# Designed miniproteins, single chains, continued (4), part 19

Each design is a single chain, and the fold is of that chain. pLDDT is the mean over its residues in the fold that is shown.

## One batch from the design tools (miniprotein)

Design m12629
Fold by ESMFold2-Fast:
Structure m12629 (fold): chain A 95 residues (1-95)
Amino acid sequence: MSVLQQLKQLGDEGFSKIRELGEKNDSDGAVKAAKELMEQMKKILEETGDVDAVQEAMGHLLMKMELYLFETGNTAIGKALTTFIKLSQKIEDEV
């Protein structure tokens, strides 16, 4: 499996967890899951150096989270998305 496929699978699994926590109105859990997902993606970036694959997978995940937030108005997902965006920007600035 390619690095990009691994990252997209990781993002899909992480989003499923964030969505489940959002459905339970667990804002703190959803934010924590978003931070954990970001740390996993950052580790893959550090191990592989594949910036393009990480950025593409992050963009794909961001789009899924934005779509879900638009459809549901779920505040826990909104907080998780905001956290993900801030952490992704910080990683981009550090590279």
Scores: mean pLDDT 80

Design m12630
Fold by ESMFold2-Fast:
Structure m12630 (fold): chain A 94 residues (1-94)
Amino acid sequence: MKAAEAAYRAALEVTGDESLARGSRTLVDTLIRMEELEPGSLEYEVTDSLARMSFWVVLSDPRGEEALEAAIEAVEPIHPRVAERMRELLEEAR
């Protein structure tokens, strides 16, 4: 998806790390898929768990927060709801 590719490029540009860029893309793609699912459904809960796992994989890297912040900024004009959810995940992790 366009927003996921924007997240990939932004994370890659600020960190130079392909794995952080791919992780950021996977997180955004997963969060976009959640927007298409019914809240409270089993599929929504499973996808939410996958999104949280993807988030923590990126955040486990010393530059993970920097990658996620760049991805959020790039995603916001394309998919503001997904950018908001990413910010909420970062705030919860602090």
Scores: mean pLDDT 85

Design m12631
Fold by ESMFold2-Fast:
Structure m12631 (fold): chain A 58 residues (1-58)
Amino acid sequence: DDTALRALGAALGAGDFAAAARAATGIKSAPARRVIARFVREKYPGNPAAQQLAASLE
């Protein structure tokens, strides 16, 4: 998960939700996915791509 988490963080920092979605497929831990989904929804509430990413993590 560490490499996937690092890649996800970098993609989110760049605003690249397509890259973030690809990185998220490497995150196998359900608790980690839920924490990230909540973070993404709270940080980007008006962004449809971010909402889709958050939904895919749940």
Scores: mean pLDDT 78

Design m12632
Fold by ESMFold2-Fast:
Structure m12632 (fold): chain A 57 residues (1-57)
Amino acid sequence: DELVKTLAALYRKSEEEVRAAIEEAMAASGLEGFPLDPNDPRSAVFEERLLALLQRP
């Protein structure tokens, strides 16, 4: 999964941690799976939550 590997490298997290963060961000934003619609306002909520989770030490 290219996205998971890219995020893991950028934020120095494991792929498992990135997958968990994605799942939590999706649940928090009310999204059901991929692909994400960039025009959906929930996508912005998902991105904000995901970045917050990935930036945690």
Scores: mean pLDDT 73

Design m12633
Fold by ESMFold2-Fast:
Formats: C-alpha cells, structure tokens, sequence
Structure m12633 (fold): chain A 90 residues (1-90)
C-alpha cells in the first residue's frame, strides 16, 4: 500500500538524517515525526522503533525529542505506550 511505502521511506530517511548537518537534521527529524503522525498506528509504531534505535546508537537529542512528542501527544494510547517503552530503553 502507499502507507507501507511511506513508512519504509520515513524509516530510511531517519537513518539517512544522521548524515545531515545538525540544523538540517533537526528539521528533517521533526518532518519525519509530522509525516509519521499521518500514518496508521501500526506504521507509526514502526517509525517510532527506528527513531529509538537511531537515538540509542547516536545519543542525538533531535530523535529523542520526537519520541517524547509521540509519548505525550499521540492520539493512540498503544502508540504512546510504545514510545514511552522505547525512551525507557535509552
């Protein structure tokens, strides 16, 4: 589906964002969060998992801030719970 392609593209973009300058990376990671918020809940969880993996490997605050946004603001309680679990693993 088009949502599956968007999900994969956002996951790849999250990894590629680590190669960007800090300011450009922060903007790109925020855009990934915004686009992920438009996906179905299961697909949002997949993007959250890759953002968390990148946050763990890099320690980059931009990825952590997007995870915190999902933990506090996502309309789906299961998506919020997954984001909180991933933050606890950092």
Amino acid sequence: SSNAMKTVALMLLAVAATLLDPEERERTVKQIGEEASKLPAEDRIEVIRILAEVARKTGDEAFLEVLKWFAENDPDPEVRAEAKREIERL
Scores: mean pLDDT 88

Design m12634
Fold by ESMFold2-Fast:
Structure m12634 (fold): chain A 100 residues (1-100)
Amino acid sequence: MKEEERRQIVEEIKELLKKAEEAIEKGDFKKAVDYVQQAVELARNSDLLSPEELREFADRMTELALKIASSEKGMEAINAAFAILAYSVELYLLAELKER
């Protein structure tokens, strides 16, 4: 039961991050941030992810932030990149707290 819930949450987070990447490709940076926020909320509220899974998702979010930053689409893109980086830091900190 707990493993099935964990698998479901992991798949939902993966789908949200995929939708975030698609939004970035379309230039919809606000939608990308919204999807990343939903992924972080699921990770935090479920408390089912391992420290390794949290770091893997944080790494993925960092990649998305760098992709936005490299687009050079102005202040909206810069703000979105920083917001996603802040969310990635939240997941890294959550992983550290779970190990210690």
Scores: mean pLDDT 85

Design m12635
Fold by ESMFold2-Fast:
Structure m12635 (fold): chain A 64 residues (1-64)
Amino acid sequence: SAATELVIAREREYLGVPGLSLEELQEVTRLVRAGKFEEAIELIKSHGASEEQARAAVEKIANA
């Protein structure tokens, strides 16, 4: 839906991570909520983000 697409676009912009799909964003969020920060960082990096971008995104999710 248009509402879901807008939420995904806004979340990607907020996190500063390029190219994450909804499914990838959900998995990253799950890992962060489980305290698996390094696994979440590696997942984000596997999709083309830098170490710095991945760590910043994980920090934002952890503090949300």
Scores: mean pLDDT 75

Design m12636
Fold by ESMFold2-Fast:
Structure m12636 (fold): chain A 87 residues (1-87)
Amino acid sequence: MKLTEEEREALVEAIRRGEELAVRLYLEGRVEEALEIGRLTRKLKNGELSDEEVRRLAERLGFDEEERETLLRGVEKLREEGKPLEV
């Protein structure tokens, strides 16, 4: 099943927030955290995150419960299709 516009927008926003957070953490000298957030953001884009990893990343990126559920549905669809998100 194809991503809805809301699910696609949630995925794109999560990738942007993840990349911004990784850069910010790196500039603050929090290199290990920056690398981990960057890794999780890449895996998110590729549909490679587990549901629990999606929830943890979404919480770290400041998503509310409704936004987290939308993001989770989007990632589930990426996993089912076996294709990375085209941005």
Scores: mean pLDDT 82

Design m12637
Fold by ESMFold2-Fast:
Structure m12637 (fold): chain A 91 residues (1-91)
Amino acid sequence: MEGEKLIEKAKELFEKGDYEGALEYLRKAIKVGSEKQKIEAGKLLVELAFKNPEYREKAFEVLGEIEGSKNVAVAVGEIIRAIGDEIDKQL
């Protein structure tokens, strides 16, 4: 499926240190992917944000673009909140 391929590409770019490219493919995945793929993309955005502070704001912005069922919205919202709380502790 298209969304699955976009997530795979994002993972490859993330492993290579191309965080800008990874963000772009994750954003594409959340627009065309299934609920499960959107949640997986959200988790990768979380991981990217924690490991790469320079891309943190961009990762959260992409997380905020995720649309879907109530389950996707709740899962993404909880992830965003957990990250925000952790960042605030480090300021």
Scores: mean pLDDT 73

Design m12638
Fold by ESMFold2-Fast:
Structure m12638 (fold): chain A 67 residues (1-67)
Amino acid sequence: MSVGERLIDYLRSKGLDDSAALVEELLKQGHSPREAARAALQHLVEQGKIEEAVALLEKYQELVAEA
């Protein structure tokens, strides 16, 4: 499973469905998993979900290290 697919699954597992949908749409448009993750981080920060943004960044780093 790609980094992008694993990132979407992670966000959905945390109930962050809007962020998961954003990542999925950006990947469909040809953006990289890194670009999609950055957009999701910005979206979470704008919503005041700072703890969720930090957790997403840590998860993204784990997924890239395993890939």
Scores: mean pLDDT 83

Design m12639
Fold by ESMFold2-Fast:
Structure m12639 (fold): chain A 92 residues (1-92)
Amino acid sequence: SFEKLSARPETGEERVRHLERVYLAARFAKLAGDTESAVIYYKLVLRELDWLEEHVEYPFEVPFSSKPFTKEDIEWLRKEIERELKKIGGEV
């Protein structure tokens, strides 16, 4: 399952969907007390955010989202994940 979550999708839409899935996986791992998996998944989210910051023009339309992704949304999510990593003893 880790290998599937670490695979890079080819389209922007698929990458945003992948980002959401990895983020949910990190949240579920954290809630289950699986700190090791939570750290890995949060780091994967940060990597996907780096790609989106370099390769998409904002606002980025996502067909399954009620709002398009803005640059501020990416910045907010990055800060949130960095806070979560700090709380569970992971490196950013």
Scores: mean pLDDT 70

Design m12640
Fold by ESMFold2-Fast:
Structure m12640 (fold): chain A 89 residues (1-89)
Amino acid sequence: MIEEIEQLIRDYLEGKISDEEFIEWLQTKFGLSKEQAEHLLELAKAASGKPEEIRQLAGVAATLANPSEEENERILPELIELQKKELAA
């Protein structure tokens, strides 16, 4: 899963897939909601393309793909904002 998400993020950053294709693949392949997929798209746009940043984004996406409890929905927005801030530094 993480390796597949890393490849998807790389393909998006290289311009091989569109914004719409990126969102669709996250929803259909990994089970993310539209809102989660759109948020990950914004994070991918903010990424500098460094391998470490791509791997961290893939980790966030993998966490989003497995929301097992209500607490995950509460934590995920904060985790995403922290990741976004780290990428901007």
Scores: mean pLDDT 69

Design m12641
Fold by ESMFold2-Fast:
Structure m12641 (fold): chain A 55 residues (1-55)
Amino acid sequence: MELTEEEKLAFDVAYQHLLDRHGLSKEEAEKLARVFALAASGRITQDEAVRALKE
């Protein structure tokens, strides 16, 4: 997924928080951070974000 500069910033912040504070695996943190960034920028709907995370 190609992220905008704003989405990349949101991704990086969320990714570090998920790794450091929540103890998630790299794979889980990347998935959650990516979905968070896309939902925050409005590129995906909340329903799409929930579906992606539920996988």
Scores: mean pLDDT 73

Design m12642
Fold by ESMFold2-Fast:
Structure m12642 (fold): chain A 75 residues (1-75)
Amino acid sequence: SEFEKLLEQLREEIEKPNPDVFEITTLASQALTLAKNREQLDALKAELERLREKYSGELQSAADAMIRMIDHRLS
């Protein structure tokens, strides 16, 4: 699915030595827009939580903001 392709691209970006915060934000936003069920939202959240734990600064802040948006949709 298109969601799974975006999630794979997001994983690949997170695994780079210096992930691009704009690429992360773009891919995550597109995946969030395409997410249709709780399982997909949970999968996206898991990748963002991994990003938040692995990095600090702008990447951690971006991950935290997007996790809050996902949590709001899961409520």
Scores: mean pLDDT 85

Design m12643
Fold by ESMFold2-Fast:
Structure m12643 (fold): chain A 96 residues (1-96)
Amino acid sequence: MDPEELQREIDEAMAIIALAVAKVAAEHAGDERSVKLAEESIEVIRENPEAAEEMLKLVTSKLPAIQAALDAGDHEKLTKILEELLEKIKEIGEKA
């Protein structure tokens, strides 16, 4: 087993799980825009497994802000965070 390949798959899964949690919370709140942004971010991560570590670091750095927006019911702020996150994830994918 290649430990680098396994770690990449774990990093990809962790980033997707974090975004899936945000997506489920947005779906429960009826925030269709945040749902779509989370889905698009998950798709970009899946299409760029070589960048999984960098994408996980980015997603993890945004989790406290995402959690704070969800706890406050601030869906405008959640949407803005997810839009900025998607733009950066796309930039990482383009460089991979």
Scores: mean pLDDT 81

Design m12644
Fold by ESMFold2-Fast:
Structure m12644 (fold): chain A 65 residues (1-65)
Amino acid sequence: GERLEAAREAAGEALEKLKLSTEEANEASLAFHQGLTETGTPEGAAEAVREKGFDEVAEAIRKAG
């Protein structure tokens, strides 16, 4: 839905702004997809990303959703 698309876009923008390494960006993206698969919600995706230590990315996802 629109909320999930906004969450994906926010996650991508946050990753670019934080200048994360390719490895860190891949880890955050994987956590985002796992959270979405398990919960179907932007909040679940944000929580999965936060559990991996990417708090700023998780906050951006929550604000977008």
Scores: mean pLDDT 78

Design m12645
Fold by ESMFold2-Fast:
Structure m12645 (fold): chain A 104 residues (1-104)
Amino acid sequence: SMKQEKIRGLILVEATAGVAEISLTVLLKTGTITKEKVLALLDKVKSTIESVAPPSVAQKSTSIIDKTEKEMESLSDEEAGRLAIDAFQEIINIGKEEIEKLKK
């Protein structure tokens, strides 16, 4: 069903953002984080969102990524990493909320 297809897409977005969050946490812990690596993870999550997310979630989530990329320009590597982690957590929360709405 269309409802199940949307839920599957949202689960994939949550999984991709979750892996990106873990990756950034490891880079922060090891002192190997760079803005280039943060941007690569933001791009990967954005590509997944654009590929599989329902349009309403895609618009909101890509807006968060675009805002994060812009705000990162003036930040340190570590601050950029933390900002991107917050963005991924917000995207995961949006996905969870939409899944709950779709189950009703």
Scores: mean pLDDT 88

Design m12646
Fold by ESMFold2-Fast:
Structure m12646 (fold): chain A 92 residues (1-92)
Amino acid sequence: MVDEAVARLRAAGREDLAEQLKAAIDTSDPETGEIYRHLLEALAAAVEGDEEKMREALDKFFEISQKYSNTPPMSDEAREALEAALRAAAAR
């Protein structure tokens, strides 16, 4: 759920991502908001180091983006967080 993923990002010290994604979800149309909800879940999993949940949420983000023919822009902070988590996973 959105509130749980927002709380998880804040607990990890990523209030910047929590606020950005919550605002994006709240100000978007329902279809774009659904896409951003999957990105929010992926970011929460990424900052927690849960590679499996991060990959599942990212797969869903791209699946829904393709379904709606809409890939909303990802912030530099969100992209860096995902890239950092993927690099950490690859180093294990």
Scores: mean pLDDT 80

Design m12647
Fold by ESMFold2-Fast:
Structure m12647 (fold): chain A 76 residues (1-76)
Amino acid sequence: SELLKRLEELKKNFRAQLDRAVQAKDLDAFNQAVADASAQLRELSKQATTPEEQQAILDLAGELQELAGEALEKLG
């Protein structure tokens, strides 16, 4: 599925952006990464048509929240 590939790329890119924000101690970069990932996930969720794709969207939403929380703890 093209959607599943895009979800995996979103997660990989988000993790990389969070790692850079943490390394730079840049809270603005962190907030921008979270906003961008949330917007991209919302657009991708509109493309989910199969149960597998719908579950992948829900799973990724939780994973992105967990990654953001971990990054925020490292920034604080």
Scores: mean pLDDT 89

Design m12648
Fold by ESMFold2-Fast:
Structure m12648 (fold): chain A 60 residues (1-60)
Amino acid sequence: MKFKALEDFTIKGENTIEVKKGDIITIEGGKITVGDQVLELNPVQMLVALHELKKVTEEL
């Protein structure tokens, strides 16, 4: 899945990813990628992240 950021925000897991308005967010195989930043999430963290992303992103 790919999303375009509509505003600046952060995604928190073991590491924190900073997202800027206009960035492309890719979700594949239990990981979130934004540019050169990669965050691996467990299934519960992924569900929460997807719910929050839908509020501040546009699905591509």
Scores: mean pLDDT 80

Design m12649
Fold by ESMFold2-Fast:
Structure m12649 (fold): chain A 97 residues (1-97)
Amino acid sequence: GLRERALKLAEETIKVILEILKKETDKERILRLIGDILRVIGDLIELERSDDPELLKKALEELIKILEEILKETTDPEIKAKLEKLIEEAKKLIEEL
């Protein structure tokens, strides 16, 4: 279902952020990315506890914002492609709501 696909997108988002963190040396960026992971985890907890489509939409919209912010600071073409794919999949899920 849509919730299960959103949970997978959130998991893949965390994985991409962790991949970025492995190569990141800027302390301020490290702290921002850790904050982004914590925000995604918070949304995952709410999605697991509720079948509310409004909460699902809000979680997907926040996920898109996080991904777009990271994309703006990303220079690695493979990571850019992963971020762009996740953004498009999240937008598609919102359209299916």
Scores: mean pLDDT 85

Design m12650
Fold by ESMFold2-Fast:
Structure m12650 (fold): chain A 75 residues (1-75)
Amino acid sequence: SETVTVTLDVHIGDIEASREAMEKKYEEIKPFASDEELAGFEAVMRILVAGAERRRARDPTSQDVVTAVVHIKKK
């Protein structure tokens, strides 16, 4: 079995562009990811965006990045 590793980065200075980049990665994995893996990917995206928005609310000048790594097994 082959595992694909996907890194998701949310830049606190540009959450909207980071979301769009993550959505493109979602479309790239869609052909070979399971429904459960796709649901997990969506949950991670939601968590990262919410975390970045909370950090931006505390420090609007932040250049920090919130990162997660997702592992997807090829079908």
Scores: mean pLDDT 84

Design m12651
Fold by ESMFold2-Fast:
Structure m12651 (fold): chain A 77 residues (1-77)
Amino acid sequence: SSELEEVIRLAEEAARLAREGRPEARELTLKAMVKLSQIKGQKIDVEALRELLERASGEDIARLAEEIARQAKKLLE
């Protein structure tokens, strides 16, 4: 699925940027998580997630993004 491949690319880029301390990592992580949730048919509270990501450390963002990529890769199998 091209959608799952896009989620993987977004999540891996987000993890890299988060470790570099770049604020764009938060937006990419949110985008990847929203897309993955749509593929899985899961509802998420986007505003609550955005607030959580704003308060999260770069390391926490990186771990979350890596987990999103891992989940998307499993669905691609």
Scores: mean pLDDT 86

Design m12652
Fold by ESMFold2-Fast:
Structure m12652 (fold): chain A 100 residues (1-100)
Amino acid sequence: MEEEREKRLEIASLTARGLNSGITYGIEKDREVAGEMIGGVGEAGRAAYEVPELLPLAEEVARLALEAARSDRERAEELARRVRELGRRAVEEAERRLRE
């Protein structure tokens, strides 16, 4: 429980940084790319809080979003799509496990 709590706090911190980077990207560069980053980061973070086994996936999604924010536009679009795809998969997997 303590270990899971510490990991969730770490994921919350990473998620907040990913969301902040996405919002900044939307203000400065591209709102659609930002939307994909924000959506994927938020979805993966939520899924990991509900299903702790998904914590590594939430960490990877946040990491990719932070990388996207520092990349040129072409790379940012590629990474943002991956972030959104992984976020959706995380939610689907969490919902599947919670229903079973």
Scores: mean pLDDT 80

Design m12653
Fold by ESMFold2-Fast:
Structure m12653 (fold): chain A 89 residues (1-89)
Amino acid sequence: DEEKKKLLELGLEYLNEGVAYFFNKDYEKAVEYFKKALEYFEKALGPNSLAVAKTLELLAKAYKELGKDEEAEEYEAKAKERKEAAEKA
């Protein structure tokens, strides 16, 4: 529906901005924008979607670049769980 489409568009906009910050090595802003993208994708698709899993993978990568290895591992584990759930559904 139109609401779901709008949430997906917002999620993608935040995701793309986060990716831009990531390549600019602004990993703290990349985390902020990826978290916003995650919220919109979860609202649009639910937690067990490939878009959510991919966003969690990007969060893990950004945390790893910040030297926050424990947070990176937590997000990697969440991404794997959400991806497996999405592929099963």
Scores: mean pLDDT 87

Design m12654
Fold by ESMFold2-Fast:
Structure m12654 (fold): chain A 62 residues (1-62)
Amino acid sequence: AAKAAEEAAEKAALAVPGVKAAAAKVIGDDLLIRVIAESEEAEKKAKEAAEKAAKEALEKAK
């Protein structure tokens, strides 16, 4: 479950225009999302997309 959520989050973040790199890692019960983007707006949008994708992946794993 954790790996699927991490992969889904990274793919969603990288799909946002202006994102240069993205990494997601499950730490216990928390999801850590790190994004490197060309602008603060792109970074915020990437984090939101990544969180949504991770939640959907976790729901499918139930």
Scores: mean pLDDT 76

Design m12655
Fold by ESMFold2-Fast:
Structure m12655 (fold): chain A 81 residues (1-81)
Amino acid sequence: SAEERELLARTNAELFALAGAYAAGELSADEFVARARAVLQRTAAESTDPRLVAQAEELLRWADADPERFRALLLREYEAA
């Protein structure tokens, strides 16, 4: 839907901005993880697309289980853009 495309675009833009701020030294590693978690939690709560929910939940599992891997994954996406 248009709403789901808008939510995905907003989520990607927010995560990209957070990764950029972290790369620039404007956010600590803990602050970056905490803020990225909040974005993904909001996306999972608002989305009715099971694929988008599953992707957000997968990233949230990494944030809980391995914050270092979670940071590396988001930074890789940022650096590839």
Scores: mean pLDDT 85

Design m12656
Fold by ESMFold2-Fast:
Structure m12656 (fold): chain A 84 residues (1-84)
Amino acid sequence: SKLDEDMELLDKESKVWGEAIKKTMGKEAKSIIEAAVIISLSSTKDREKVYEEAAPGLAKIQGVPEEEVKKRLKETLKKIEEIK
């Protein structure tokens, strides 16, 4: 469907933008990259794929284990989903 195509494009573009922001803004990019990933998670139909693709990069940037990043992303997404 068009929504599935738009979500796939958003996931691909969020990864590209994440790399660009990281190069331009350094430490401040951590929050911006994480926000982009959360936006992708809120719109995607395959959240496990986004977690698996984004968590290693975020973990490396933040200096924490991947499981900690995945847990935080899931908790943040849950809170967002509780907002109608």
Scores: mean pLDDT 65

Design m12657
Fold by ESMFold2-Fast:
Structure m12657 (fold): chain A 97 residues (1-97)
Amino acid sequence: SKEVEELKKKAEELLKEAEELIEKGEFREALEKLKEVVKVALELAKLGDNETALEILEKAEELLEKLLEKTKDDPELQLEAEILLGIIRIIKGVLKL
């Protein structure tokens, strides 16, 4: 559907923005983009596109793990990033059932 295509495009744009922010060292802004990616993936899952939602969440997880490796000196950001990683893993588990 058009709605699914628009959400997929939005997720791809947000993932690209998050990756660019990580490369620039803008880790807080990258984390906020990754939170938005998770929300878009959930909307895709609500529309029945679990396969696309899982692909997006896997890409978000990879970027979030990269962010965690680069932010070991920021305990507050590490905590927020680890919470988001946990949320992603729970959602992925549910969508694979």
Scores: mean pLDDT 90

Design m12658
Fold by ESMFold2-Fast:
Structure m12658 (fold): chain A 70 residues (1-70)
Amino acid sequence: MSDEQLKFLEDTINSILKQVRRLVEQGRTISEDARQNILRSVGNMMDELGVDESTKQKLLEKFDKELKEI
């Protein structure tokens, strides 16, 4: 994976986390289905970028944890 692809992925994840945090601050609740859909979308992006399975798993686990902490 190139540094540009990693940067794009990190920026995308941070953007999603920022949007979810904003929605929760506005009194909205993120459903389990919505959280799972977000994780699937990011997973699909990782597949398109050619991220290996071990890196994909680690990044998705970290992202899932960050989403749960919001």
Scores: mean pLDDT 80

Design m12659
Fold by ESMFold2-Fast:
Structure m12659 (fold): chain A 59 residues (1-59)
Amino acid sequence: MEADLKKAIEALVQLLEEKGLPGTAKAARNAVDALLKAGTSLEDVKKQVELMKKRVEAE
């Protein structure tokens, strides 16, 4: 669902901002937008966002 994806992106961006990585947060948001424009499925995009979030949480 599109709303679930937006929520996941906002959570990732907030987490990156809290870690002092605003440039990475902007890059992550732009990467997700590019994937959506390329016709990548919402499921695949959500999976990528979840992987990015796990990586940031592990650091």
Scores: mean pLDDT 76

Design m12660
Fold by ESMFold2-Fast:
Structure m12660 (fold): chain A 96 residues (1-96)
Amino acid sequence: SPVAEVLDEIAELLAKAEALTKNPDARREIISVIAGVELARIMYEVNHASPEELARVLERIEKLLDRALEKSKDEPEVQEIIERSRELVRELRRQL
């Protein structure tokens, strides 16, 4: 499924951001985003979540990504990965 593939790509990017960051506050926010993505994946894989329910979780993930971006301002490589993750979340929301 295209949705599952995009969620997997987001999770892989966020794992890279978590490993790369040297800022504990940025790492904490990134871990929160990863948890949100895993929840979205479970909701989608169980096939019980409506598009509206999935859209709500993705909206929450986007808000957490914005916080992670604010905490990683001094780490341009980390910011680039988080920005790419945010673009993928936005694209996925447009497909729902």
Scores: mean pLDDT 87

Design m12661
Fold by ESMFold2-Fast:
Structure m12661 (fold): chain A 95 residues (1-95)
Amino acid sequence: EEELSIEELAERLLNGVAELGIEELLKKGMKKEEIEKLYKESKSSKEFFEKILELVKKEGLEEIIELVEKIEKLKKEDLEEVREKLREKDLELLK
């Protein structure tokens, strides 16, 4: 029912991918305190998520990097594929 522009959809999906990036960084042994430090050093949620995605790229989290690259292409088909993958992950977390 909500008509999102390609840019608005990409921003929302990028935030969801950044949240998945946090979970994967924690699974790889990153400390919660390091994530909290990045949040405190960030002036906005956007800056915080950008820093998380930089860490994801640095740590070589290929699955998350592939999702970011699909979003950066700004193609509707790529954005819909990322949206579907995020919905599947959200449904697993709601159990």
Scores: mean pLDDT 76

Design m12662
Fold by ESMFold2-Fast:
Structure m12662 (fold): chain A 62 residues (1-62)
Amino acid sequence: SKLDELLEELGKLTGYTVDAVRGIVEDLASASKEGQERGIEAAEKTYGKEAGELLREALELV
């Protein structure tokens, strides 16, 4: 699925396993909109702009 492809790319960028990235995305999906935006900003600062963009797309599919 497109979600699985996004999680694999996030894993490559972050060094986390796909299962760990899925857990992070699911945790963020249950957070407030403000919490989701903070998570995306944190990913962008730590792993680069592409990681933030992929995380935003993954959240739209959960």
Scores: mean pLDDT 87

Design m12663
Fold by ESMFold2-Fast:
Structure m12663 (fold): chain A 102 residues (1-102)
Amino acid sequence: SREEEKARAKEKLKELFPDLPDEVIEALVDARVAAEEGADPLAQLEKLIALLEEYIKEKKGVNSNKALLYSLKGQKLALLGEPEEKIEEYGEKLLEYLEKLK
């Protein structure tokens, strides 16, 4: 069922990002489900980026959350058709924060 799929996705995301609040985890799962159902992927990414940026302002030094943020921003730039060079800059930031993971 859809509810079981959402529950499983939340469990996996919580393992990958144990410091993220449930509200952000739920927003990530809901955005993925909405995209699969044909919702505007740009609108969902903008919502996720805003929520995650607000959370990161409250939590200093969480490299996994910053890696996720740069991943989402890179995806948004790709959807907007931004130059490959700009997308690569966000990819480099993603890798920088992934290398700093514990």
Scores: mean pLDDT 73

